# Ledger of designs, part 63: designed miniproteins, single chains, continued (3)

Each design is a single chain, and the fold is of that chain. pLDDT is the mean over its residues in the fold that is shown.

## One batch from the design tools (miniprotein)

Design m10303
Fold by ESMFold2-Fast:
Structure m10303 (fold): chain A 81 residues (1-81)
Amino acid sequence: APSRAELVAELRELVARLTRLLTEAAAAGAASLEEVQRITAVLAEAQAAIEGDASAAELERVARRLRATIRELEAALAAGR
């Protein structure tokens, strides 16, 4: 199982990647306002988990959600290009 430090490092990379993808998707018109708001909430949840007292299991759950959201945005961007 990954350490808490490894999970935090992964979450920070995933947050940065999702933030870049969200900016691209919004600029390309590939994400609706509702989708932008939903993804912004996911990013806020991830940041709270990183800065808080979240367990390794909680951090791993958040990482899975971030990876799923990244795949959704990458697919939307690919469909819009």
Scores: mean pLDDT 84

Design m10304
Fold by ESMFold2-Fast:
Structure m10304 (fold): chain A 79 residues (1-79)
Amino acid sequence: MIEKAIIEGAKKAGFEIDPTDIRSGLGVDLYGRTMQRRIELRGYVTIPFKGKFVTIPVKGLSEEEIIEKTAEAFKKVVG
C-alpha cells in the first residue's frame, strides 16, 4: 500500500509524517502548483513537511522501492 510505504520510508529517514497529508496529496496538489499537480496526476505524491514539499515517484514502483525513494527524498529536502 502506497501510504504505508511512504510512512515507513519517512521513518527510515528519521521523520514522522501525518498520514492525512499523504491521503490529501495523492493525485492532487490543492495549493495551486500547476506543474507539480500535473506531475502528481502522472504517478507522483507530494507531501507538505515543515514548510517544504517532498515529491516521491510511486508509479511502477514496488512497496520496497517506494520506501527507499521516500527515505531518499526526505533526506534530500529536509536534511
Scores: mean pLDDT 67

Design m10306
Fold by ESMFold2-Fast:
Structure m10306 (fold): chain A 104 residues (1-104)
Amino acid sequence: LSPELVEELRRLLEELEQAKKDIENATSFDEVEDVAARVVDAITRLILVAMKEGQEELRDRLVEHVGRIARALNEATSVDEAKERLLQVLDELISFLREVLEKA
């Protein structure tokens, strides 16, 4: 991985860890949606760098996680369910990104 991509991966990881804390403290659906939107924006920035550098597999995995975030919000029938589903997606994304960095 390029130094630019490694830096963006580290920035996304820090933002995801903060997003988990924000989700855990969220008390309304609007607050959960705001955090999810921020996460999607951060993932999109990494997708653009991955595309620029020809990292097709990384791009595709990131796009998949954006879709999973959207599904978590659309399928949830309560704030608690939305929080649980999003935390699961964020945990899986964090694990994936850590694995990518370890191979760099």
Scores: mean pLDDT 88

Design m10307
Fold by ESMFold2-Fast:
Structure m10307 (fold): chain A 80 residues (1-80)
Amino acid sequence: SAAAQAAEAAALAEAERHRALGDEAFAAGDYETARAHYEKGLAVLDAYIASSAAPSAAVREAKLELEINIGLVDIVLGLK
């Protein structure tokens, strides 16, 4: 439906904005700020997934990217 497509597009756009802010912080060496932004993006996608019957490949790929980025931050911070 158009409403479902609009909801997905909005969730992806918000998650992408958070990912971009996280990447900027990571490049600056601000790993705690980077992690917080990646977690915000992940929370947006998780909220969408919880309300959706079948998340698209784009949603799954965006989530995986954020999870990988959080994992990399955790390695740098010595949390893994």
Scores: mean pLDDT 88

Design m10308
Fold by ESMFold2-Fast:
Structure m10308 (fold): chain A 55 residues (1-55)
Amino acid sequence: MEELKKALEEAIKRAESLPDPEAQKVYLDGEIERIANEFGVSVEEVKKLYEELKK
């Protein structure tokens, strides 16, 4: 869980450095899918964690 959270936090930070909201969304969508596949969890589970980290 900690490694998944760290990977997602890094992806969010990188996305926030991108110049426009569309580029940020495309990057995050791809990273969420990559992280889900890498950690063997569902995309929905990663999205739920993303919502928690956004608070």
Scores: mean pLDDT 79

Design m10309
Fold by ESMFold2-Fast:
Structure m10309 (fold): chain A 119 residues (1-119)
Amino acid sequence: SISLTESGGGTYKEGSSATLTRKASGFDFKDSLLSWWRQKPGELLEFVASISADGKKTWYSEDVKGRFTISVDFAAQTLTLKMENLKVEDTAVYYAVASTVSNGPRLVFGEGVQVTVVG
């Protein structure tokens, strides 16, 4: 009943900007910690950014601070990751993740979206 759909993947030029979106159905964002994670070629899954259920607090990995911005539109149920000043090292599969704590920890992963940055 819960689903996640990511969009905004593709091939981008180094130094350009891209926007990834996640639209959810079957649950409310107000009771979930929302985050983006990525897996670079040959590397482990790593944290990128998260936003609190009320949209008031954000957290970023050191590699993306000042370049990426996470935001949420509660009416549209859309989680957005705005990626600025893209680097070749940002090439990865990006996953939107929802985690709830109200009735026990539950993680919902999207299918992932490929982002390729070329120099």
Scores: mean pLDDT 79

Design m10310
Fold by ESMFold2-Fast:
Structure m10310 (fold): chain A 68 residues (1-68)
Amino acid sequence: MSMDQIRQQVTDTVLAVIDRLGPDAVEEARKAAEDLAKKQGASPEEVKKLGKQAEEAARLNAEVQRRA
């Protein structure tokens, strides 16, 4: 799978975790993203980057929703 496809699946997974567990499920979103990236064959460095992006996206989504 290309990095763009992995990134899309990570995004979908983060949104699904937030939808299921709530906007404050930052750690769960990060873990789900890392697990998915590993399953899709991403390198350890890519897994770490995608996990960090998932955590930041989850936090930003929660913060924007609270302040908007």
Scores: mean pLDDT 72

Design m10311
Fold by ESMFold2-Fast:
Structure m10311 (fold): chain A 55 residues (1-55)
Amino acid sequence: SHMDERIAALLRRIEELGRRLVAAGLDPTASDEELTALGREIVALQRELEALLAE
């Protein structure tokens, strides 16, 4: 369904950004600002997923 496709896309994006956040956290040259921005994007996508699942 269209809903299942949106949920799957959000989950894939969250997983990819989560892996990037972990890798950036292990990188001594990564800035706190970059890590914070990436974390906020993940939280925004998680809220979107929660809203879709609450239907």
Scores: mean pLDDT 85

Design m10312
Fold by ESMFold2-Fast:
Structure m10312 (fold): chain A 54 residues (1-54)
Amino acid sequence: MAEARRLLEQARRAAEQGDIRTALELASKAVELNPSLRAEAEEIVQRVQDLLNA
């Protein structure tokens, strides 16, 4: 649980910095460790997609 949450927080920071690849990779790893985080990871992915489609 704690490790998956840590990865998700790292993914959020990467997305905020515009590091799309790192954000997606870390979000995927977080979901792999804890599938219940899928919704939060999806929000990160959507945020990245919105930035790319701006």
Scores: mean pLDDT 78

Design m10313
Fold by ESMFold2-Fast:
Structure m10313 (fold): chain A 60 residues (1-60)
Amino acid sequence: MAKTPESEKALEEARKALENGDLERAYDAFGRAIQIDPTNKEAAELAAELAERLGSRPLP
């Protein structure tokens, strides 16, 4: 897609963070992707799930 490279980069960073188990980084990256492309429902759903996980298990 040629729409916005920044939104794609943010989604890629979020997916990499999820694969590494870095939930805080993934949440931040999905949030950034939503700011750039608010029509991305998948990113919004994943960000909501990560918010619940972070609220239940805060990092030291």
Scores: mean pLDDT 72

Design m10314
Fold by ESMFold2-Fast:
Structure m10314 (fold): chain A 56 residues (1-56)
Amino acid sequence: SAEEAVRERLLKTAELLGIEVPEDASLEEILDLIREAISKLSQEEIAEVIKAMEEL
């Protein structure tokens, strides 16, 4: 389903950010964890994450 595809993409993004996501985490919880991690990154670190995502 589209929801499963979105979940898979978010989990890969969390892995690139070094975030350990609970197996039962909702899509909203995964997004909140990603937002929190990104808020602590420099612009240069954010650019590196985006570049890594382009290779997926």
Scores: mean pLDDT 77

Design m10315
Fold by ESMFold2-Fast:
Structure m10315 (fold): chain A 66 residues (1-66)
Amino acid sequence: GRAEAEELLARAEELLAQGRLAEAADMVKTAAILLGMSEEVAEQIRAASLESETALRVALHELRKV
């Protein structure tokens, strides 16, 4: 649910601060799925986040608004 998604987004932010980008991207994917996004869209967000720290930060910000 939403509470679990918010916990995962907070953990992703902590992992990003530690330079653990791949683990942060995985948490963002799981959070997107819990927020009702399709597996395909969630995977696209994860893949983009692995290429760009900025994309991961944008995903964290936008998913928290949902």
Scores: mean pLDDT 81

Design m10316
Fold by ESMFold2-Fast:
Structure m10316 (fold): chain A 89 residues (1-89)
Amino acid sequence: SLEEKVREAMALARELARRHGAEIAERTGLSERAVGSILANIAGLALTEGAEAARRAAEEAAREAEREGREGAAEAIRLAARLVLEALA
């Protein structure tokens, strides 16, 4: 069900944030909350629409962040996407 996929996505995002959130925040200049939100969004998309949809959406979001001068956000999105997709492989 959609509710089960959302719960699974939140659990995965929480675990990845626990393990990697502080390091990504320090590296990118984002808050740990912002990193957690990025992880949750990518995990949700991967579990509801699939890994390839999540990969494409993350790449587009990262490029958009770069176009806006938000280089730290772009790096955080790419790191989060790698972690989520590796966890689901």
Scores: mean pLDDT 90

Design m10317
Fold by ESMFold2-Fast:
Structure m10317 (fold): chain A 69 residues (1-69)
Amino acid sequence: VDYEEINELARKAVEALERGDYETAAEYVERIGELLGRPELGKEIAEKVREGKLTPEELGRELVRLYLS
């Protein structure tokens, strides 16, 4: 697992969400899920992002949960 790439994607996902670019943020989250071998959990979090249900802080916490799964 390339944690350097995943950390970069996580940073970009949070930054995209802070800009209100929900679709780009969701795409980065889905990619993180794929790289961690948890594509279904990545898609679940991405769906919440697309629906505007997560703040940037909450997205950060969800990404930590994804890393630890």
Scores: mean pLDDT 83

Design m10318
Fold by ESMFold2-Fast:
Structure m10318 (fold): chain A 66 residues (1-66)
Amino acid sequence: EPISGVDLLIEQGEEAFNQGKLDLAKVLYEEAIKLDPENKRALTNLAEVMQSQGNLEEAEELRKKA
């Protein structure tokens, strides 16, 4: 089945995160959140990136929103 633009961005972000490309993963998840601000998967995945970068306060805010 065709992947939505949001789902494609999330999948690309997950691939970037698995490769240790945290900045790229962050950008891709932020773009997904621009298209779907309440997307729990994108919010949770962005929180994981923020935590991995040491941005614990931003990670907590994203988890509260998810």
Scores: mean pLDDT 82

Design m10319
Fold by ESMFold2-Fast:
Structure m10319 (fold): chain A 68 residues (1-68)
Amino acid sequence: APSEEELEAEILLALARAILGIAKSSGAPEEVLKKIEELVRELEEAAKAGDVEKARELLTEILKLAKS
């Protein structure tokens, strides 16, 4: 079974991907979508490393961009 940190990081990644999908479906500007896609890629690397703290920070940035 994955560690608790690995599982949490994967959950954060799934949430980030869901937010990106919603932003795309809602017709968010290309510049916003590119920034979110970049942060999702960084979160994928954080999840791979089990870096939950960084994954949480990246999800917070994604949420701020999606809400703007």
Scores: mean pLDDT 83

Design m10320
Fold by ESMFold2-Fast:
Structure m10320 (fold): chain A 102 residues (1-102)
Amino acid sequence: SVDETIEELRQAIEEGDLLGVIALSERLRRLLSDEEFAEVLREAIALAEKLGHHAIAEILQLDLELIDEAKRLGVPIEEVEEERRDEINLERAEILKKEKEK
């Protein structure tokens, strides 16, 4: 369920499980509206920052920026993601690399 997936996301953030957070956020994006997902992302980013899990906050911020850009342009998120695919994948890879080097 949506509520169970949101709780799993909170647990993954508390544990610093970056890969779990990525998988759970992608699942929530498919289950929620853009507005509902943006709200979950804002709360998740705040929690991650509070706990010092900066890499998790940065990954979630990339997803929030996609939603904000799609809303600004009046297009589906999938269209923005397609146009920015290489840039987003590079940014995600750099965040993951830095976290693994700690």
Scores: mean pLDDT 81

Design m10321
Fold by ESMFold2-Fast:
Structure m10321 (fold): chain A 93 residues (1-93)
Amino acid sequence: SLEDKLEEAKKIYEKAREKAKAGVPLTPQERQEFSEALELYGPYVAAALRILAEKGRVDEVRDAMRRGEDPFKYLTEEERKEVLKRAEELLKQ
């Protein structure tokens, strides 16, 4: 499902970021997987930040975002469904 693909892409993104913080280079396969994950996950991050901004909550999570925390932790289940819809529209562009 799209939600399962999003969770997988998120895990790939977070693993790549953790390796970068540790100074460990990605393998060629991990770089390919990361590129594909960014193509899918990037629109979802953008949609999540837009929803947080529209709800007046981006300022509340600004410092967490600067630390590179997952914006999805700050969304309700209802807002997460809105993210999926908006990200699908972005992926079609």
Scores: mean pLDDT 72

Design m10322
Fold by ESMFold2-Fast:
Structure m10322 (fold): chain A 55 residues (1-55)
Amino acid sequence: SAKQAAVEEKIAELERSVEALAEALAEALGWSREEALRFARMFVDTAIEVLKRLK
């Protein structure tokens, strides 16, 4: 369905945003790239889990 396709596309967009979010956090907060990536991954994974439960 169109709604399922839209959710799948948003999940793909979130997956693609992990590196950009990590870079922004490292620059803005002075975090190491490793720390920023860990946080960004956790945040994105949580958002994806929520989107999957909305099915």
Scores: mean pLDDT 80

Design m10323
Fold by ESMFold2-Fast:
Structure m10323 (fold): chain A 67 residues (1-67)
Amino acid sequence: SKKKIQKMKDEVKKAMLESEVDVEPGESPEEAIRRAKEATKKSLKELAKKLGVSQSTVSKIYQEVLK
């Protein structure tokens, strides 16, 4: 169980790192912020489906990774 949780944390960290590198040239600051928020919500939802866990489980792991 601990290894499975760690694997999920690694997947969340990887998704976050990939999102951090995603900078659109010529994008406005407001549009960049909006896109980042939407991408995060969408990414967590898709990650929950990919890992076969509930969205609340992924949200918990995301909050732990942010600490």
Scores: mean pLDDT 66

Design m10324
Fold by ESMFold2-Fast:
Structure m10324 (fold): chain A 76 residues (1-76)
Amino acid sequence: DVVEKALEEAEILAEQGRELEAAQRLFDAGKLYEKMGDYESALKLYQRAAELARKAGDEELAKKAEEKAEEIKKKL
């Protein structure tokens, strides 16, 4: 449950008003799982990263995470 712990840690950061930091951590985790071929985990991480990046006002990171999520969906 390393993915679930990463999501939990990101939610704690988001509740502290650190949505951008949370989004960046989840995006980086998504890249690691994608590299390992774990597309289901990568998809969850990228989707949550996009949501948090949008809430933080980082449209560039949100778009990048959304593009990664769509790319991963095609591999599932």
Scores: mean pLDDT 85

Design m10325
Fold by ESMFold2-Fast:
Structure m10325 (fold): chain A 74 residues (1-74)
Amino acid sequence: SKEAEEALRKGQEAYRAGNYDEAIEWFEKAIELDPKNKAAHGLLAKAYIDRYNETGNEEDLKKAKEYLQKAAEL
């Protein structure tokens, strides 16, 4: 869908800027719009990992693992 593609694009822009909170929101929206999008799940997991590296928030690491597992099943 065009809306899912746009959400992925905006997420990637936020991610490149180091705005991980914004990137996560856009990638989550992309998954809401297209739940089978494997790339969106991988990008969301990557954003959670990079936010974890900045903050030490272990919940982000847990979410990254969950989305990587979901991506593997798509």
Scores: mean pLDDT 88

Design m10326
Fold by ESMFold2-Fast:
Structure m10326 (fold): chain A 65 residues (1-65)
Amino acid sequence: DEVERLLREASRKNLPQSIQLAREAVRLGLEKGVPREEIERLLKEYLDGPTYESALDFLDELLEK
């Protein structure tokens, strides 16, 4: 719910703000125990390439892939 709200909001902002909100959504999702696959699905659904790539990199960074 909060994760989807942040991602939907990110999709409507300029690139710097979009990246910040997407990163916040990723962090919140992980803190809530949302599986990586579900977070990746939500990112792909709501975000465009540059913001999507930034959010995926951040997800990988937090998970130490």
Scores: mean pLDDT 79

Design m10327
Fold by ESMFold2-Fast:
Formats: C-alpha cells, structure tokens, sequence
Structure m10327 (fold): chain A 65 residues (1-65)
C-alpha cells in the first residue's frame, strides 16, 4: 500500500540521517572545536536536505490515501 511505501521511505530517510549524525559526531570528537562546528553545520544542512526530500516523497506516496 501507499502507507507501507511511505513508511519504508521514512525508515530509509531516518537511517541516512543517523549515519550522517554519527559520522559528524565522530569527526567532531576527533578534531578541534572550530573544525567540529563546521562539520556539524555541514551535516545539519545535508540532514535538512534529506528530510525535505523524504517529506516530499512521503507526501507524494500518500496523495491518494
């Protein structure tokens, strides 16, 4: 169903976000505070992009439900 498809899209998006956060946090812990802040800011921008794409795909999947 479209609902099941939407749930799969959400799950995939969440996994991508988690991976980016984990990678960014590891770099933050390993580098200087200044470098870590930039890494976290860049990761947040990528996460925002993933969330927007995920939300758009979910909305598209649910349009007829």
Amino acid sequence: SAKDFANEIRKKGEEEVKKLRDEALEKYRSGTPEQGRKVLEEAEKKIEEIRKKTDALVQGALDNE
Scores: mean pLDDT 80

Design m10328
Fold by ESMFold2-Fast:
Structure m10328 (fold): chain A 82 residues (1-82)
Amino acid sequence: KIEKLEEEIKKNPEDAEAWRDLGLEYLAKKEYEKALEYFEKAIALDPEDARAWEAAGVAYAELGETEKADEYFEKARRLREE
């Protein structure tokens, strides 16, 4: 599955959803730093994707970066209000 997402991103590097989904795969593997790298790319391409902000918040929380986790969860919550 990761290989398919990497090929999709290679063909369409502006596909924010593919970057988010790749981050989610690494989050499931508990590779939090790598997941964050991909979520940051997804957020850069689509800053309105509340799911990417929330997933990044989960990764920050798992890494013990509670202040960043709270910031990202707050951003996700505010985006869902729109």
Scores: mean pLDDT 83

Design m10329
Fold by ESMFold2-Fast:
Order: structure tokens, then C-alpha cells, then sequence
Structure m10329 (fold): chain A 57 residues (1-57)
């Protein structure tokens, strides 16, 4: 079942097991989706900052 994989991914992100086990599989999938999208946006912001710092051509 997907649930065990979702629990492991959220534990890697620092969520306590008790909180994770209280959520449904659908809620776990939705949380991971939001976190993944946020991580992608943070990478884009990092790239923009790096471009500003590397403005020396």
C-alpha cells in the first residue's frame, strides 16, 4: 500500500509519526504534493538569487 511509503517521506521531512498516522492516505498525498511544489519554487528563487550574485559576466 502507498501509505507506508508516504509515511516514510513525511518522516524524512521531520514530521512526527503520531501526526502522520493520524492523517488519511489522501491527506498524506496532498501534503507531499504541496511540499514538493514549495520545494520547486524555493529552487527557482535560489536560481534567481544566484543570477543576481553572478551578475558579473
Amino acid sequence: ARREELIRELEELGWPREVIESLTTEQLEERLRVIRETAEKLREIGDEIDRELAARR
Scores: mean pLDDT 75

Design m10330
Fold by ESMFold2-Fast:
Structure m10330 (fold): chain A 111 residues (1-111)
Amino acid sequence: SAGLRELIERVKERLKELLSPEQYEIAAEALEALLAGDYEKALELFSKLPEDVRNLIFGILTGELLREEDEETLREAIEMLEKLAELAEKAGDESFAAVLRRIARIVREKL
């Protein structure tokens, strides 16, 4: 969606200032995979990043989602987070799945 695309572009802009060029390239590609609905590719790319970097990415995403007022964009973000969490759990990354589900819950409480 246009709203989710614009939100992710704001996340990418902030990450460009905070991550190394190598980490940013992986993060940006992972976020583009999420927008394309390619959750398997997104999980593979996020799994290449250290846990602290993933937590930073999803912390920034959470901040942008909490400022978002478009309910359709928020519902699309919840679906995206829950699908990524399901794949993370199936891959054995229970900690990442828990973080993603917590964010989806926080965003759903705003709706």
Scores: mean pLDDT 90

Design m10331
Fold by ESMFold2-Fast:
Structure m10331 (fold): chain A 86 residues (1-86)
Amino acid sequence: MKVIVVLENANVGAKLAALGAGVQAELDGGSLKSKLEGDRLTITVENASEAGKKTVLDTARALAAAGGELTIDVDGDTTTITLKVP
């Protein structure tokens, strides 16, 4: 499956946490791509395993618990997670 994480207004800690989750998903058999545009970080993991998807979702939820706005959209085999930091 494909997992896409979009971090908006991300601080350095949020960017590092998301990148770490992406790297872990790649180690679990996915293919990681990242794009940084100022305060927006987009991480795409293609062919993510269930373990990789769980790691990414758990990381996004933990970041959202710090006061961000979290949106999860599922379209077929693609899960898109958007986190807006205050």
Scores: mean pLDDT 80

Design m10332
Fold by ESMFold2-Fast:
Structure m10332 (fold): chain A 103 residues (1-103)
Amino acid sequence: MANGGSAKATGTVTVSGDKATLTLKGEGTAAVVGDTAYVSLTGQVTASDGSVLPLHAGVKIDVKTGEASGRVRVGDFQGPLKGTATVEGEKVKVEATADLTKA
């Protein structure tokens, strides 16, 4: 499939006031263009208070280094995402963290 990557993500988020720290894992497919892979992550994360929050992220991966970067939203929290990913053909696994602020 050539028209976009999609992966399911799971993780945990620790909320402290208007800030949150996210850890996530995602697996699915990536769209590879040159030496860059693109994947949209969707899923749910469990907050430190036991609530479940929706997750949406756009991730860009350097196929040569495995460095992953992007932006993520978890409920009302948003921030830059950083992590690592493995890309094998069109399959992708992402492990990432983000420091989030309430929008």
Scores: mean pLDDT 82

Design m10333
Fold by ESMFold2-Fast:
Structure m10333 (fold): chain A 81 residues (1-81)
Amino acid sequence: TREQLARVEELLRKAEEAIDAGDLERAEELIREAEEIAESIEDPLARRRALAGIYDVKARLYEAKGDLEKAAELRAKALAL
């Protein structure tokens, strides 16, 4: 699933760019696409890596929305993987 992991990483990079641009709706869409792909990753190590990236970028999204509690929760999940 190297291609799936690479696609998740590309989507997460684009989501970070969207967050930095203030386009939070686009960031949410890109994160959702990344989550769908991550769920289909059969390799446990690659799936864990994808989920860690998703939690980190999703935490940034919630920080941008002002939901610091949710952001902290997601960041803790990323570190626990």
Scores: mean pLDDT 86

Design m10334
Fold by ESMFold2-Fast:
Structure m10334 (fold): chain A 103 residues (1-103)
Amino acid sequence: DPEKLLKEKLEELERLRELLERALRERGLWTPEVEAAVAELEKQLDDNNYSEVEKKALLTSYLLQQLLTALGKQNIRTLQELIDFLREQGLTEVADLIEENSR
């Protein structure tokens, strides 16, 4: 069912976004500059008529990249390395959601 799969994907991406924003805030990485960059990215995606799935996926990718960069992890080459790193950082729910989406 395409509608059910789309709804489930949107809910997973929204949950990932919430977890990533929380992870950044708890680490003092949610700066005014990051907040402004997220708002600008949302505006650019809206102005260019990206779908809700594409918009949420790009926003979650941006937040994940910000978190990984801040944690100094530049050599992730495999999905398993990403999952293992996130679990080591205590981001177990983020790791679980990424793993589920990659089956």
Scores: mean pLDDT 80

Design m10335
Fold by ESMFold2-Fast:
Structure m10335 (fold): chain A 64 residues (1-64)
Amino acid sequence: VEEAAREAEERAREEARRRGLTVQDIGVKVEELGGGKVKVTATALARDAAGRMHVITVELVKEV
């Protein structure tokens, strides 16, 4: 679970970097779906060079 959360966070940071954005904050939510599956949602708030705020959402479904 912790590994899946870290992976989702890392993907969100990577997407921000690819878009030329600076990450300001990241929230991670872990939700159990049953049957040994978890849904991990990472939401990053990132700023561009003009100071505009962007929201990046990454969702992963993993088996535990």
Scores: mean pLDDT 79

Design m10336
Fold by ESMFold2-Fast:
Structure m10336 (fold): chain A 58 residues (1-58)
Amino acid sequence: SAEHEEAKKELAEGAVERAKKLGGSEESIEEARKNAEEMASTLSAEEQKEYAEGLKAS
């Protein structure tokens, strides 16, 4: 659903921003995004949103 896709996108964006803050290379940033998308596939939309908010707060 659109809501699941939005939540997954926010989680991936949060992971990318966190990787950038840690000084990751472009490859590391892309891996962080892919890992977040894979993890999002195992989580509900609500869990994805909560996790994304946690990443933004960090």
Scores: mean pLDDT 75

Design m10338
Fold by ESMFold2-Fast:
Structure m10338 (fold): chain A 70 residues (1-70)
Amino acid sequence: SATRLMLQGHEAFKAGKLEEAVRLYEEAIRLAEDDPATRAAALESLARVLEAMGKEEEAARARAEAEALR
C-alpha cells in the first residue's frame, strides 16, 4: 500500500539513504493516485528528502503539487 511505502521511505530517510527514500516516496505517490490526502503527504515527504539533497527547485515543485491537492 502507499502507506506502507511511506513508512519504508521514512525509515530510509532516517537511515540517510536519501536516493532510496526518494524512490519509495515516488512509488507511494504513484499508488496514491486516487487518494489525494495520502498523495499530498507523500509529496510533502518527498520534498523534505529533496531539500536534504540540496534539490531546492524540485522540492518546491513537490510542495506546490501537494498544496494543489488540498
Scores: mean pLDDT 85

Design m10339
Fold by ESMFold2-Fast:
Structure m10339 (fold): chain A 64 residues (1-64)
Amino acid sequence: MMEELKEKIRELVDRAREAILAGDGETARRYLREAIRLGKQSEELMDYYVEELERAAAELERLR
């Protein structure tokens, strides 16, 4: 159900943030890409996470 997808996306974004804090931008990119993929399966979920994904992507840019 959508709740399971929402939880998976949340976990992926959280793990991406952990990787960012650890200085591992490549691992963070992988988690973010998977979160975006899952979000695209449901436009409703993508809208919910758009800000979260934008914040995480901005952090990845700063790690370059």
Scores: mean pLDDT 70

